Designed miniproteins, single chains, continued (2). Designs and how they scored, part 108

Each design is a single chain, and the fold is of that chain. pLDDT is the mean over its residues in the fold that is shown.

## One batch from the design tools (miniprotein)

Design m7747
Fold by ESMFold2-Fast:
Structure m7747 (fold): chain A 93 residues (1-93)
Amino acid sequence: MEKLREALEEIRRLLEEARKNPDIEKQKELLLKALELAEKYIGGFLYAVLRSEGIDIEQAKEILRDPNITREQLERIAALLEEAVAIAEALLK
């Protein structure tokens, strides 16, 4: 449980840093790290949230690696990651 809580805190930190950073390339790096950490520790919740929007984890990674990615796409991925973290945190109480 402790390792999972630390991972959720790190994901939230990465998401906050991505929101504050005006550099799209840095936002992509931070969101990709958050996505990989979420896949490792809360992959089931991440899959469920992404699948509700018609995508899977690999497609989310492809979106984040796209050189033509829009700010809207970055914000959408960040919101989905935040939702997955919130679900995981609620179930750990």
Scores: mean pLDDT 83

Design m7748
Fold by ESMFold2-Fast:
Structure m7748 (fold): chain A 82 residues (1-82)
Amino acid sequence: AVQVTGVSPSSGKPGDGVRLTGSGFTKDAKVYVGDVQAPNVSYVDDTTLAFQVPAAAKLGTQQVTVEVDGETSNGVPFTVVA
């Protein structure tokens, strides 16, 4: 099962790089900030992804989730700032 355990940093602007930790990650993993899919997800290993905060991300506290093979993970909070 895909799970997310943390996000670092816990806040950022659109375009900022963010590291996501968890388990069950694959090279085809999709990352969402709220309802907005992050482009250019980098697969580091099965416990670590890197992504950029999407330009269309809504401001404020959003849930970051990962989708692998149609399965969506738990969410972790991330604050999008201007």
Scores: mean pLDDT 84

Design m7749
Fold by ESMFold2-Fast:
Structure m7749 (fold): chain A 123 residues (1-123)
Amino acid sequence: MSKEEIEEIIRKKLLEILKEAKADPEAEPVRKEPDLAKFPNLLDVVPEVVSLDSIEEKIKNGEIKSVEEFKELVELMALNVGLVTPRGSPVFEAMEKLMAKLMKKINELEEEEKKLLKELEES
């Protein structure tokens, strides 16, 4: 198996995780980016504003090649919403539940990627 074949396997699995996340009713807070017109100082606190839609586009464009890069963007997405959403609100609780489900799937895929990369090094 080549590195390019592993990257394609991971890319397809990341898109499936994203597809399932977008179908989750708890995903509403993270499907689209926060409104920068309402939160103009958000970019002073975070390096980038991301959503499930923008992360999907980054995967399709080849900008995300590893589970770790995807994980970092998913964590940034949660931080973006968390900074503009009151803690204990229904919106914040929905995001926390979605993040728990997403992080479980991401961590499982990260272990699969590590095994595939180790097999490549041993070949």
Scores: mean pLDDT 82

Design m7750
Fold by ESMFold2-Fast:
Structure m7750 (fold): chain A 86 residues (1-86)
Amino acid sequence: LPSQKAGEEGRKAADEFAEKVSQYPDAEKIREAARIAHLEVLKLYKENPDLSVEEMRKKILEYGEKVRAEDAAGAATVRALSDAGL
């Protein structure tokens, strides 16, 4: 299986992120935006398995910047990921 190790680290990060999101009044919107961003991150890992955490963060910010101009959910995702240190 490709990267059981990356999957475990991703799961832990997702759990910590979900706990932070649960305290927001629009938790469902942020959770959905985070889920979409997580799918994009997983797609990037599948295409580029050697991506470092720093490179992944950069690509997440690039994705979020593109969506931020058109979608408030994307803006919330970028901010939440940045605040979570991802």
Scores: mean pLDDT 60

Design m7751
Fold by ESMFold2-Fast:
Structure m7751 (fold): chain A 111 residues (1-111)
Amino acid sequence: TAKKVAEIAELYVQFMSSPDLEEQEKYIEELRELAKKEPDLSVRVLTITVILLAEKARKEGKLTADEQKEDEEFLNELAEMVLSGVSTQELLEFIRQRDPELAERVLEELA
């Protein structure tokens, strides 16, 4: 789990550090392949959440420093929950409390 979470975090950092839309798309696609092959539902929820936030950031243009920090803090909390062995249901509830629309999109991607 820790190795998988670290790989997801590294891809997200590469995405955020890239000014090139083509490189950003490459990292999103690598995250999608990780989600597709992931049998652990909690790790899959984390990966899908990272993908959806990354796609939103890319589509809406560059996030403000405050928006970027809020997303980073949220994803770090979610990653810590996954590492702590929190249930998939509790992860989805945490996402829903932050952003109900995001939680519904995560559920759609899991189906």
Scores: mean pLDDT 79

Design m7752
Fold by ESMFold2-Fast:
Structure m7752 (fold): chain A 73 residues (1-73)
Amino acid sequence: SEVLELLEKLEAGEMTFEELPEEYKEPVKEIILETQRRIAELRELYEREGLSEEELLERAREIEEETRERALK
């Protein structure tokens, strides 16, 4: 829960990575990197299949939520 709120603030530019509490720096970094990797792979596949940008964004949101949930467990 805390990590998700911090991620949202980082993405909005409301805080810098250096302003994160020490305990959350590594988890936040891992979530961001894994999410970006998964989305990049999915985007490549979806473009090849001719899927719409709307469908890609919907799936990307699911991956973000799944990755964050896994990293917090």
Scores: mean pLDDT 74

Design m7753
Fold by ESMFold2-Fast:
Structure m7753 (fold): chain A 93 residues (1-93)
Amino acid sequence: SAATEARLAQAEATVEQLEEALAAQPSLLLQYLLVVGYLDLAEAYLDAGDVEKAREALAKAKELYEAIKDQLPAWAQEKIEARIAELEKRLAE
């Protein structure tokens, strides 16, 4: 649908912008935003039916999350882990 295509395009653009920003000036906030961006991208790919790209985006989210997890407040950890669990459940075959 047009809404799914628009969401995917926005998620891809957001991830690209955050990857560029993080490469220029690393920060915990940008790393956190990029984890959320990868999760949004994984959901958008899954909604578009691209299971392989959804798995790739989720893997990137998980890798970055593990690197910053201990620096995040409990509410952020709970929110990210809940989103990862939901995506893993949707991707389980």
Scores: mean pLDDT 89

Design m7754
Fold by ESMFold2-Fast:
Structure m7754 (fold): chain A 64 residues (1-64)
Amino acid sequence: MVEEATERLVAAGVPERLARELAEGVVSGKVSPETAADFAAAVGAPASRETILRVLTEIAEAAR
């Protein structure tokens, strides 16, 4: 789950280290997709917030 989620975020343009941290937070339920997307945008991830939020939401849905 986390590895597949990390790969999806990297494919969306998120750097691997940040992608793994976001994937772990969202998959574990510690962080909402919205909060994770806001953090990625604040750190300057090269993908749009909207793209990151979409991918993170799909990851959260798959982790249930």
Scores: mean pLDDT 79

Design m7755
Fold by ESMFold2-Fast:
Structure m7755 (fold): chain A 59 residues (1-59)
Amino acid sequence: GPAEEAIRRARELAAASENPGAAAAGGMGYVDGLELLKQGREEEALESAERGIAAARAL
C-alpha cells in the first residue's frame, strides 16, 4: 500500500544519499514508518516516511 511504498522510497534515499543529513532523514522516515506500520498505524507510517523523504530531498 502507500505506506509500504513510501517506506521503501525513504530507505532507498537513505542508502543512495551522498549527503549524511539526507541519509539520516531518509533513514529516520524508514525506521519510524516501518515501526508504525507494524503497529497497524498505516496513516501515521505514511506520514513519517513522507516526512523523511521530504527532509532528505530538501538537503
Scores: mean pLDDT 84

Design m7756
Fold by ESMFold2-Fast:
Structure m7756 (fold): chain A 73 residues (1-73)
Amino acid sequence: EEEKLEEAKEKVQEAVLRAAADVARGRMSPEEALRAVEEEAKKIAEELGLSEEQKRELVYWAREAMRRMLEAL
């Protein structure tokens, strides 16, 4: 459902911001940040009961959001 996917993206965006802050502070590598947001996206998708297709989309979106944030640091 679109509402659940939107809620999931909001939660993932929060995770991306936290990971980016950790990378900026030298507490986490970019590779670790990418892995962390992918795992968080999978967890959020399962929590919200997203379909496998929506879960795949969320993981891809999380990775792209993290990559763009890292480029902006």
Scores: mean pLDDT 82

Design m7757
Fold by ESMFold2-Fast:
Parts: sequence; structure tokens; C-alpha cells
Structure m7757 (fold): chain A 75 residues (1-75)
Amino acid sequence: KQAAQQEVALLLDQVIDEKKLSVEEVSEMVRLIQQAFAATDPKKKEEYIEQLVALLRKVGASEELIEEIRALLLA
């Protein structure tokens, strides 16, 4: 729902500012978030979420923030 999308956007903004992410890194994460929300196939949705989680870990996002984003995408 719209509320979950706004919450994910706020959490992503925290990562962008804290880790000083490039435009390319931000674009890839936004793409994966949009694909996860749009996915009607549960397996495809999980695939996009796992790809996003891998990128978040690579840039050094906290596990707490990663789990919050994951929970919002699965809602």
C-alpha cells in the first residue's frame, strides 16, 4: 500500500545520506523496490527483495534497517 511505499522511501533516504550513495546505487535500489512492490508472483517478489538486501549489506546498511525494509516490502 501507499503508506508502506512512503516508509521504504524514508528508510532509503537515511541510507543514501548516511552512506553517501551514488546516483547509480540509488537508481538500482529504487528499481528493485519498485519491482518488489509491483510483483504479483511471490517468487519474483522474494528475488527482488533478496537482491535489494544484498545491495544494502554491500553499502553497509544496518541489519535493523534492512529488516525494516524487508518487512515493509513483504506487507
Scores: mean pLDDT 82

Design m7758
Fold by ESMFold2-Fast:
Parts: C-alpha cells; sequence; structure tokens
Structure m7758 (fold): chain A 63 residues (1-63)
C-alpha cells in the first residue's frame, strides 16, 4: 500500500492525498513541493524523503 509507505516516510499529508484524491494528485503535490524546496534551498534530508515518495508514486502509477 503506497499510502502506508509514504506515511512511514513522515509525509502523512501526501498519504492522505493518495487516499482521497488518488496517485496522480499526490504526485503533482510532491513535484510542487520538490520544486519549491529546490528554489528555496531547503533541507536536503526533507528533499530526499520527497524524492523517495515521488519514486513510490511513479512506481504505483506504472503498475
Amino acid sequence: DVAKEIRKLGLPSIALIVETKGLEAALKEVDERIELMRRSGGDPAALADLERARGLLERALAA
């Protein structure tokens, strides 16, 4: 369950989007957060967690 794995990454808001709006909406939100963080020079650890969530969502969409 991709929502459960994303919640384990400490991204419960993204997991909730998966459960309520679906995988494509969650991927869009993750992509927007990654873009904002890259532009603002955000925390590399938080960026890594978002990139991992992105990978999980892309894999789920490809299945």
Scores: mean pLDDT 83

Design m7759
Fold by ESMFold2-Fast:
Structure m7759 (fold): chain A 100 residues (1-100)
Amino acid sequence: MLKLSDDELAQSRAAAEELIREAEKAVKEKDFQKAAILATSAQIYIGMLLQGGDTDAVIRLYSRLKDLYELAAKLSEDPELSKHYQQLVSNYQAQIDRLK
């Protein structure tokens, strides 16, 4: 039924969590470009978790990305960038709601 092993899913979770942790640090340092690159990289692993059926991990990681962009919107001094991050927050909330 599933082609991905539990070990492959665990590795994808660990990789996504580490990338999000580094992105959260970058946001606090106001390095929004680094945060965006790291968050985009985390999305690759989240995509693998979604394909593997680890819905609980996907919801948890999307919640962290939502919180990350919510903080980025608050810390950004660029109104257009803040608006973009608020849109990403709404998009992640919609994805979480669809998976529950």
Scores: mean pLDDT 85

Design m7760
Fold by ESMFold2-Fast:
Structure m7760 (fold): chain A 87 residues (1-87)
Amino acid sequence: ALEKALEIAREIAARVAERTDDPAVIAVAGNLAFYAVYLALTKGPEAALEAARRLRDEAVASLTDPEERAIVERGGRLALELVEELL
């Protein structure tokens, strides 16, 4: 599950890199994609999407810097769009 989740997360990160050159956005997207894909493989797609959306929302809510919030929001949105397409 971990090895397969890393493989798919790298593919998602590469697709995000086609839409943005910001390494922080790509890093956020790759991390959230890995978490979501790992949960999808181990607990199923519904639980994975719910947990990934919650993690993204909690991460945005925990940040006070508007620039950091924008990075996490954009990276999380791009990751969730691509994960939803695959699930």
Scores: mean pLDDT 83

Design m7761
Fold by ESMFold2-Fast:
Structure m7761 (fold): chain A 61 residues (1-61)
Amino acid sequence: MEEEIRRILEQSSTEAEAEINILELVKERYPERAALIGGQYLLFKSLGYSLLDAVLEAIKR
């Protein structure tokens, strides 16, 4: 998962494009948890976490 997220970040032209693609990946890998992960991601992002760190922390919870 982390390597797939890093790959999306490398291939994306903007952080917004990376965010969309990463959230789509989360929906595919964790369909039952996608809404919860999305909510946790927004919380960590609001706390100043990087996009990568916010997503990884959200997945762990």
Scores: mean pLDDT 80

Design m7762
Fold by ESMFold2-Fast:
Structure m7762 (fold): chain A 73 residues (1-73)
Amino acid sequence: MSFVHVTFNMNLSGVTHIKVYVDGKLYFEGDVGPTSTISFSLLLEPGTHTITVVGTDSKGNVDTQTKTVTAPA
């Protein structure tokens, strides 16, 4: 397993809540301060993983961003 740092630039300027999915499984859900940038570190097994962040603002607008990352052996 390796730590991989990922950053998502959201298409909403005031994201207050996020859900983070790793390979389609919910990894984290929580409230954030109003932000357009979400950064975190993931402990992943070696190989390619799909990371999805669903951000919601205080008005109920939703933005979904997906990235693929490769964790080293």
Scores: mean pLDDT 83

Design m7763
Fold by ESMFold2-Fast:
Structure m7763 (fold): chain A 93 residues (1-93)
Amino acid sequence: MAAREEAERARREALEFGREVERYARDQSKKAAEKGDKVKAYALENTALQAEGLRRSGEAKMERALEEGPDAALEVAREVLEQLETLKRNVDL
């Protein structure tokens, strides 16, 4: 595919996955709170906030990288996606 189209798709995928991680972490935080585990609920809410911050900063970074070129944007999108995948794994721990 054209590199620019691939970069645009990767950007959308990373941002959507970030929203999914935020939603998942908050759902798990609510479940922990329902069980009376306030410490775990707080930790999971912090993970949701980290995912939100990473998504927002990643969006800005990807927009700047797109101005440099498709390859730069793809690299940033992959980095953001990998960091979000790590945060999702931490929710399951």
Scores: mean pLDDT 83

Design m7764
Fold by ESMFold2-Fast:
Structure m7764 (fold): chain A 66 residues (1-66)
Amino acid sequence: LSPETQARRRALIEQNRASIETLEAKIAEIEASGSTDPRTQTIRDLLRIAVETSRFIIERMEKKLA
C-alpha cells in the first residue's frame, strides 16, 4: 500500500485503540459497582460486544498493513 494509505490506517488504528480503552474502563466501573440491576447488566453486555467488534476491525486493519 502507499505510504499515505498506511499512515491513515495507523492513525485510525490508534484512535480505535483509545476508544476501546475508554469502553473497557466503563465496563470495569460497571463490574466494580456490583450492581445486579438487569438494565445495568444489559449495558455492560452491549459494551462488551462493542469492544469485541472494534477489536475485530482493528485486527483486520492491522493485517492489511502487514
Scores: mean pLDDT 80

Design m7765
Fold by ESMFold2-Fast:
Structure m7765 (fold): chain A 73 residues (1-73)
Amino acid sequence: SRQDELLAEMREILREMKEETDPMKLTINLMRLVGLQVELELIARQTGTEDARRAAAEGAAILEEALKIVREK
């Protein structure tokens, strides 16, 4: 599904961010995650399905972890 594709992309970006030390690259990847999370939330609002709401919640958790990484560096 589109939600699963977005989550897979977010997880890959988060994995890259854990190994990244360049502050500019961390910022660019954080911005990419925000865009993907907004798309997940829009899908959840438009479809109203439990699967879409779950995907948006998982995306939010990924974004929170990414924010933690950026704040610590």
Scores: mean pLDDT 87

Design m7766
Fold by ESMFold2-Fast:
Structure m7766 (fold): chain A 115 residues (1-115)
Amino acid sequence: DPSSTLDASAEEIAQVPFEVLLAQIEALKIMAEEYREEGKYGLAAAYYAQQAILLLILRRHHGEEAYAQAEKITGRSAEELLAEAEELLRKAKEEGQEVGAQIAEALIARARALR
């Protein structure tokens, strides 16, 4: 559920074991790619934005090596994931898709604040 990331502070997320955060990032990547393939752009945007948030939190609290390991899972930087989320949210709005769009907007705003 993309909304679960909205209620946790960066400090709380940083206390989650690194290996668990990597597993969460992998799950978010799979869901983002599936929703994108299904044309569910608002939901896809939310999942890409959550990936960006977790990568930025890892960079800030666990350092560059932790961030580099997460990038190997996503295949993208946090900045690239955020750009993808913003583009997918734009497509969702153009196509009148409401599902996930509000959550995606909130997650994108959070990711931008973490930069």
Scores: mean pLDDT 84

Design m7767
Fold by ESMFold2-Fast:
Structure m7767 (fold): chain A 88 residues (1-88)
Amino acid sequence: SDEFLNQVLTPDEKLQELLKLVGVNEKEVTLLEIEEAIMKYLADNDLLDPKDPNLVDVSGTLLGELFGKDVVDLRSSEVRDAILSHVK
């Protein structure tokens, strides 16, 4: 829902590092802004497979460190679960 996406969150140091790489420098951000930042990071680092754009290999990246795994399914709860593990 829009209320959930507009929830104001305080990213931890690791998530803040990723946000800064895509030009987001605020101390507090919405969940929507974090999700948009992750999508921009995937695009900027050429991590999206045109044959399966929802299954991404993040091995060796800061995003892979954030998720704690090498391959992420963007259709799963893993993206939001990872974000919520890195916010206050």
Scores: mean pLDDT 80

Design m7768
Fold by ESMFold2-Fast:
Structure m7768 (fold): chain A 70 residues (1-70)
Amino acid sequence: SAAVEAAARELARAGGLSEEEALRLAQGIKDSGLTDEEAARATRGLAAVARGSGLSPAQALDLGRKEAAA
């Protein structure tokens, strides 16, 4: 959807994520049973958290993967 795609582009612009990577994350959030608007809000929230923690979205994703592996 346009709302999810717009939120994904915002997430990509917040750091080193490609638009494709950001869109996959946003789509995964929507696929959890959320509406397009709920998924867009959640994706924007993730971008805001990444900015607030001083991490780019790419760094936040990398940290999450390392924590999942531990």
Scores: mean pLDDT 70

Design m7769
Fold by ESMFold2-Fast:
Structure m7769 (fold): chain A 68 residues (1-68)
Amino acid sequence: MELSSEDAARALRELLLERGHSETTALAAGQEVLSLGPRISAEELRELMLRAGVSEEDAERLVRELLE
């Protein structure tokens, strides 16, 4: 299933800032999501979140919330 990269990038940025990551880290992670094109798969988003330092639990929760 594919997600909007803009929605995924925004949600990831907000999560990283909420978890105490720097604004620079949050922006970089968002740009990586956007670099994959206008749509991103749930698996690609999960892998990117794990690389950005998001926990497996938070990554899985965010993917589920975005998929509805």
Scores: mean pLDDT 79

Design m7770
Fold by ESMFold2-Fast:
Structure m7770 (fold): chain A 56 residues (1-56)
Amino acid sequence: DLVDRANSLSRGMSDYKRKMEEAKKGSPEDAEKTIKEYTDKMNGLADGILRVHDEM
């Protein structure tokens, strides 16, 4: 269901926003690390979508 997939992406983005705000309350090094992790996880979400499409 496309709606379920869209909701999952939206939830992921909201979680990343929350994690970035939490990191800003800590050290600058933690914030930089979280930004890198955010980018890697966004790429992971894109790869996951492509794999679901390939399995169809």
Scores: mean pLDDT 70

Design m7771
Fold by ESMFold2-Fast:
Structure m7771 (fold): chain A 65 residues (1-65)
Amino acid sequence: SEREELNRLIAAVISLTSLGDVRAFIRDGEVVVRDLSKDAAERERKFEEAKEIGRRLGVKIRIEE
């Protein structure tokens, strides 16, 4: 249902924002992730974690710079 889909998107946003220094929001049925980090190593780690969150929750994740 639409409510169940929205609940998954909200859960993804909450999980992503818990990574710290991450901006996450819902747009067009996807979760958009920005500001992963200015440090390249941290950015790569958070990118991997964001992918795993999306996979686990069945949510499309879009990474933006």
Scores: mean pLDDT 81

Design m7772
Fold by ESMFold2-Fast:
Structure m7772 (fold): chain A 58 residues (1-58)
Amino acid sequence: SKEEEIARVKAEIENLKKDLETVQKYKDILDPETAENVIKEIQDEIAKLEKRYKELEK
C-alpha cells in the first residue's frame, strides 16, 4: 500500500540521517576526501528520498 511505501521511505531517511551523524562525528579521524565523498552521497540520498516522500504524500 501507499502507507507501507511511505513508512519504508521514512525509515530509510532516518537510517541515512544516523549514518550521516556517525560520519560527521568521526570526520576528523577519517581521510578528508573519503569523509567528504561519503557525506555528499548520504546527503544526496536523503534529498532524493525526501523528494520521494513528498511525492507519496500527494
Scores: mean pLDDT 83

Design m7773
Fold by ESMFold2-Fast:
Formats: structure tokens, sequence, C-alpha cells
Structure m7773 (fold): chain A 100 residues (1-100)
């Protein structure tokens, strides 16, 4: 119950952080977007450490993978690709929340 609440809180924070970074990327604030995606990645990784449900872990692993790809694309100057990976990461975070 307490572990479930901690995982939910971290997932909600990761979702908000990813959304804010996505908006920075859309505005052309690439440096801010990279920082935001890195913060979201750390939050999602912490959620994975706390999560106990195998399906929640599966979706978190996919969210983490897509956040890593968003960071890599943004660092390479491919902002459109970074935005698409960020959207996929948000979708996986939402799916993880649905399984809680």
Amino acid sequence: EEEKLEAETLLVFALIQTHLALKDAERGNVEAAIEGFEIALKTAQRALEVATDPEVKKYLEKAIENLQKAIEAARNGDVDTAIEYAKKAMDYIEKALEKL
C-alpha cells in the first residue's frame, strides 16, 4: 500500500516532468528539454526500484527506454524525434499508472 502510493507519486512526477520537457522541446528550448528529460528519467528509474507489480515494471522499463532515446535524439539535434520518443514515454507512464 505505502510502496504502491510511492510508485504512483513518482509516476505522476515523471509524467509531469516529461510533459514539461516536451513543451520545452516544442518551443526550441533544447537544453532545457534535455535537462527535463534527464530529471524525468531519474524519477522513472526510482519508480522502477519501488514498483512491485510485473506489468508496472514492464511499462516503466519501456518508458525509461523511450526517455533515453528522447535524450539521445535531442543531444543529436533531432528535436522532432526527441518529441516523438517523449510522447511514447508519456504513453508508457500512463499505462503503468493504469496497472497500479
Scores: mean pLDDT 90

Design m7774
Fold by ESMFold2-Fast:
Structure m7774 (fold): chain A 65 residues (1-65)
Amino acid sequence: MEELKERLIKAAEQMIKMNKDNPELVSRAREVLEQAKQATSVDELSAVLSGLNEISRENLKLQKA
């Protein structure tokens, strides 16, 4: 549990760094980071992972456009 939580926190921090030039994606990534820090259940960690995947897909679309 704690190991997975730490990995998701690091993933959210990397998402902020990768999207630093896009304020909207940075804002969403910061929200996901706070959710990861406060997560106390598997369901909450699953929601964090879903949020990271959505930001990743939006970033990929912007790079191809």
Scores: mean pLDDT 78

Design m7775
Fold by ESMFold2-Fast:
Structure m7775 (fold): chain A 87 residues (1-87)
Amino acid sequence: TIINNMNNGMNHNNNSYNHGNNGDVDSAMSHVGDSIYHMSMASSDSNVSGGMGHSMDSSIHLNNGDVNSAMTHVNNSITHVNIGINN
């Protein structure tokens, strides 16, 4: 369901944020990818679509070695998906 995909996207974003801030960049990247996948299944919601955009930006920053900017984008994705879930 759309709500299940929103919750799965949120859980993967939270895991990415925790792993990235703990220096586990590979796990952070993997969870960003899983979050994007689940958010794509709920992207009819404009807040989830916005969150997916931030997670995509995060993956670009992780590939460039900019973990701090990547985690800022993951946190923005978390905020967007949380608004979608609560509406």
Scores: mean pLDDT 84

Design m7776
Fold by ESMFold2-Fast:
Structure m7776 (fold): chain A 79 residues (1-79)
Amino acid sequence: IEKIKEELEKKLKELLEKGEISEETYQSMLEAIRNDPELAKALYALENKKYEEAREYLREIAKKRGVEVSDEELDEMIA
């Protein structure tokens, strides 16, 4: 799970550097990765290649933090 967490943080940084996500989205998602207990469910789903389930968990996390994230952006984060 820690390795998946590290990979997700790295992916978010890559998306930020490419301009695919805003700095606000990046900071909010990074904070969620580090501090949100619901993230454990998303990371578990990613580790088990349950991408649809992971997408739903990440969507709910973003929603709680007031971040608008499209399905396409979620797919980019988990691919």
Scores: mean pLDDT 72

Design m7777
Fold by ESMFold2-Fast:
Structure m7777 (fold): chain A 90 residues (1-90)
Amino acid sequence: MDSRRRNAREAIRLVQRAIDGIRNYQGDINQTIRDLDRAMQLASTVDSDVSVQVGDAGNNVASSVNDPSMSDIAYDYASRARQGLRDIYR
């Protein structure tokens, strides 16, 4: 059904927005965490491995408040998740 495709598309949008937030770091870390949490829920209806990668990105974003090196790790997880979802978008 089209619901899986719609969930994948929305998850990609949320992950892309989170990636932009991580890279540019405008100081709204809570918005980035919320976007990744929603993306994880949507991704879980599409692919379990991608859902885990989105969750790992969110956890590393939260950790980046006290350790900036975790932002780079979060970016890597989010980028991999986005690539996995793109193959399912259609």
Scores: mean pLDDT 79

Design m7778
Fold by ESMFold2-Fast:
Structure m7778 (fold): chain A 76 residues (1-76)
Amino acid sequence: MADELKKKGEEYMEQGNYELAYRYYVLAAGEYVREGKYDEAIQLLLEASRKVEKTNPEIAEKLRNAAKIIEGQKAA
């Protein structure tokens, strides 16, 4: 499940559809969290943020904020 959602996020990233890429990356991260894979979820979102920071800084910031929320959930 998480890997399929990640692949869709990567596909939309290649298309330049950063809003849909963001949505699928967040869904994939949520599935990793459901599996207890918090570090994988955080890394996925931070890596995606880095890839779009020059092209779409707004989406990059949204991805970083999603990663911070998951970091908080891991610590709780």
Scores: mean pLDDT 84

Design m7779
Fold by ESMFold2-Fast:
Structure m7779 (fold): chain A 98 residues (1-98)
Amino acid sequence: STKDRVEGKLLTAYDILEVEPKVPLESEKVPLSEYEKELLEFAKSNPKLREKTIERLDELTEKAVNAKSDKEYEEVLLEYETLLGVLAIVKGVEETFP
Protein backbone atom coordinates (compact mmCIF):
# COMPACT_ATOMS: atom_id res chain seq x y z
CA SER A 1 0.00 0.00 0.00
CA THR A 2 1.04 3.65 -0.39
CA LYS A 3 1.00 4.03 3.42
CA ASP A 4 3.32 1.02 3.92
CA ARG A 5 5.72 2.25 1.21
CA VAL A 6 5.93 5.79 2.66
CA GLU A 7 6.14 4.76 6.36
CA GLY A 8 8.60 1.96 5.50
CA LYS A 9 10.95 4.39 3.69
CA LEU A 10 10.82 6.84 6.63
CA LEU A 11 11.64 4.02 9.10
CA THR A 12 14.69 2.96 7.04
CA ALA A 13 15.83 6.61 6.78
CA TYR A 14 15.70 6.90 10.61
CA ASP A 15 17.67 3.62 10.89
CA ILE A 16 20.45 5.01 8.61
CA LEU A 17 20.58 8.25 10.67
CA GLU A 18 20.73 6.09 13.86
CA VAL A 19 17.75 7.76 15.57
CA GLU A 20 14.29 6.59 16.67
CA PRO A 21 11.19 8.23 15.14
CA LYS A 22 9.39 10.62 17.54
CA VAL A 23 5.95 9.15 16.64
CA PRO A 24 5.06 5.45 16.22
CA LEU A 25 4.79 4.08 12.67
CA GLU A 26 2.81 0.87 12.00
CA SER A 27 4.58 -0.29 8.82
CA GLU A 28 7.63 -2.53 8.25
CA LYS A 29 10.93 -1.05 7.03
CA VAL A 30 11.26 -0.85 3.22
CA PRO A 31 14.71 -1.10 1.56
CA LEU A 32 16.05 2.17 0.14
CA SER A 33 17.92 2.54 -3.16
CA GLU A 34 21.73 2.92 -3.09
CA TYR A 35 21.21 6.59 -4.10
CA GLU A 36 18.90 7.23 -1.10
CA LYS A 37 21.34 5.44 1.26
CA GLU A 38 24.36 7.42 -0.05
CA LEU A 39 22.57 10.76 0.53
CA LEU A 40 21.40 9.81 4.04
CA GLU A 41 24.91 8.53 4.96
CA PHE A 42 26.29 11.87 3.68
CA ALA A 43 23.79 13.74 5.90
CA LYS A 44 24.76 11.51 8.88
CA SER A 45 28.48 12.39 8.43
CA ASN A 46 27.83 16.14 9.11
CA PRO A 47 26.35 16.80 12.60
CA LYS A 48 24.50 20.00 11.59
CA LEU A 49 23.13 18.44 8.38
CA ARG A 50 22.17 15.26 10.30
CA GLU A 51 20.22 17.39 12.83
CA LYS A 52 18.37 19.31 10.06
CA THR A 53 17.61 16.06 8.17
CA ILE A 54 16.16 14.46 11.35
CA GLU A 55 14.02 17.59 11.99
CA ARG A 56 12.65 17.34 8.43
CA LEU A 57 12.01 13.57 8.74
CA ASP A 58 10.11 14.24 12.01
CA GLU A 59 7.88 16.74 10.14
CA LEU A 60 7.27 14.21 7.33
CA THR A 61 6.53 11.43 9.85
CA GLU A 62 3.92 13.64 11.60
CA LYS A 63 2.30 14.32 8.18
CA ALA A 64 2.32 10.57 7.38
CA VAL A 65 0.67 9.64 10.73
CA ASN A 66 -2.07 12.24 10.06
CA ALA A 67 -2.54 11.28 6.37
CA LYS A 68 -6.05 10.03 5.51
CA SER A 69 -5.72 9.29 1.78
CA ASP A 70 -3.27 7.87 -0.77
CA LYS A 71 -2.95 11.43 -2.17
CA GLU A 72 -1.71 12.71 1.22
CA TYR A 73 0.80 9.80 1.46
CA GLU A 74 2.04 10.61 -2.08
CA GLU A 75 2.51 14.26 -0.96
CA VAL A 76 4.68 13.04 1.98
CA LEU A 77 6.67 10.89 -0.49
CA LEU A 78 7.18 13.93 -2.77
CA GLU A 79 8.45 15.98 0.21
CA TYR A 80 10.81 13.11 1.14
CA GLU A 81 12.14 13.10 -2.48
CA THR A 82 12.57 16.91 -2.19
CA LEU A 83 14.64 16.40 1.00
CA LEU A 84 16.85 13.92 -0.91
CA GLY A 85 17.22 16.52 -3.70
CA VAL A 86 18.41 19.13 -1.17
CA LEU A 87 20.93 16.61 0.24
CA ALA A 88 22.18 15.87 -3.31
CA ILE A 89 22.72 19.63 -3.95
CA VAL A 90 24.57 20.12 -0.62
CA LYS A 91 26.76 17.04 -1.32
CA GLY A 92 27.52 18.33 -4.85
CA VAL A 93 28.52 21.78 -3.51
CA GLU A 94 30.85 20.24 -0.86
CA GLU A 95 32.47 17.97 -3.52
CA THR A 96 32.98 20.99 -5.86
CA PHE A 97 33.96 23.64 -3.26
CA PRO A 98 35.49 21.76 -0.31
Scores: mean pLDDT 85

Design m7780
Fold by ESMFold2-Fast:
Structure m7780 (fold): chain A 98 residues (1-98)
Amino acid sequence: SIIEEMEKIIKEIEEIIKKEKDPYKKEALELILEGAKILLEVAKKSKDEKVRQRMLDEIRRLLEMAKEITKEKDPLKAILKGIAGRLRAIGVAFEASL
């Protein structure tokens, strides 16, 4: 159930990327997608429902960041949002792996 919801969110992010025409925003969105895939990998390897829920909560945040990136008018701000989202996802995944 949690894994299926996370996979659904990843597909939503992939559709956002497919529709994006700006190359800088597309690059920022690809960084968000990398973060989302890391969170899903950790969730799949965990048997702890609390860890899975934590990964789901973070992937939902990444989906909201993806939507914000599509509306961003400054290419540098878009890229920085992508980088920040991916870095935060890695941090959350790392803490869950301890």
Scores: mean pLDDT 90

Design m7781
Fold by ESMFold2-Fast:
Structure m7781 (fold): chain A 56 residues (1-56)
Amino acid sequence: MLEELREKRIEEAKKNKDKNGNFTSKGASIIAGGVIDLIGEGRLDLAEELKKELGL
């Protein structure tokens, strides 16, 4: 459930890249918020998966 919502957030962040593949401010904020949320929940594995999925 939470993992599915995070996957959707990852896809939203990917859509917020410019034509050169760099994250926009919006995309970067989505990623940062997602990672912080996962860390706060103690879901470090999911935070690492989120970063890895986005190529960070």
Scores: mean pLDDT 69

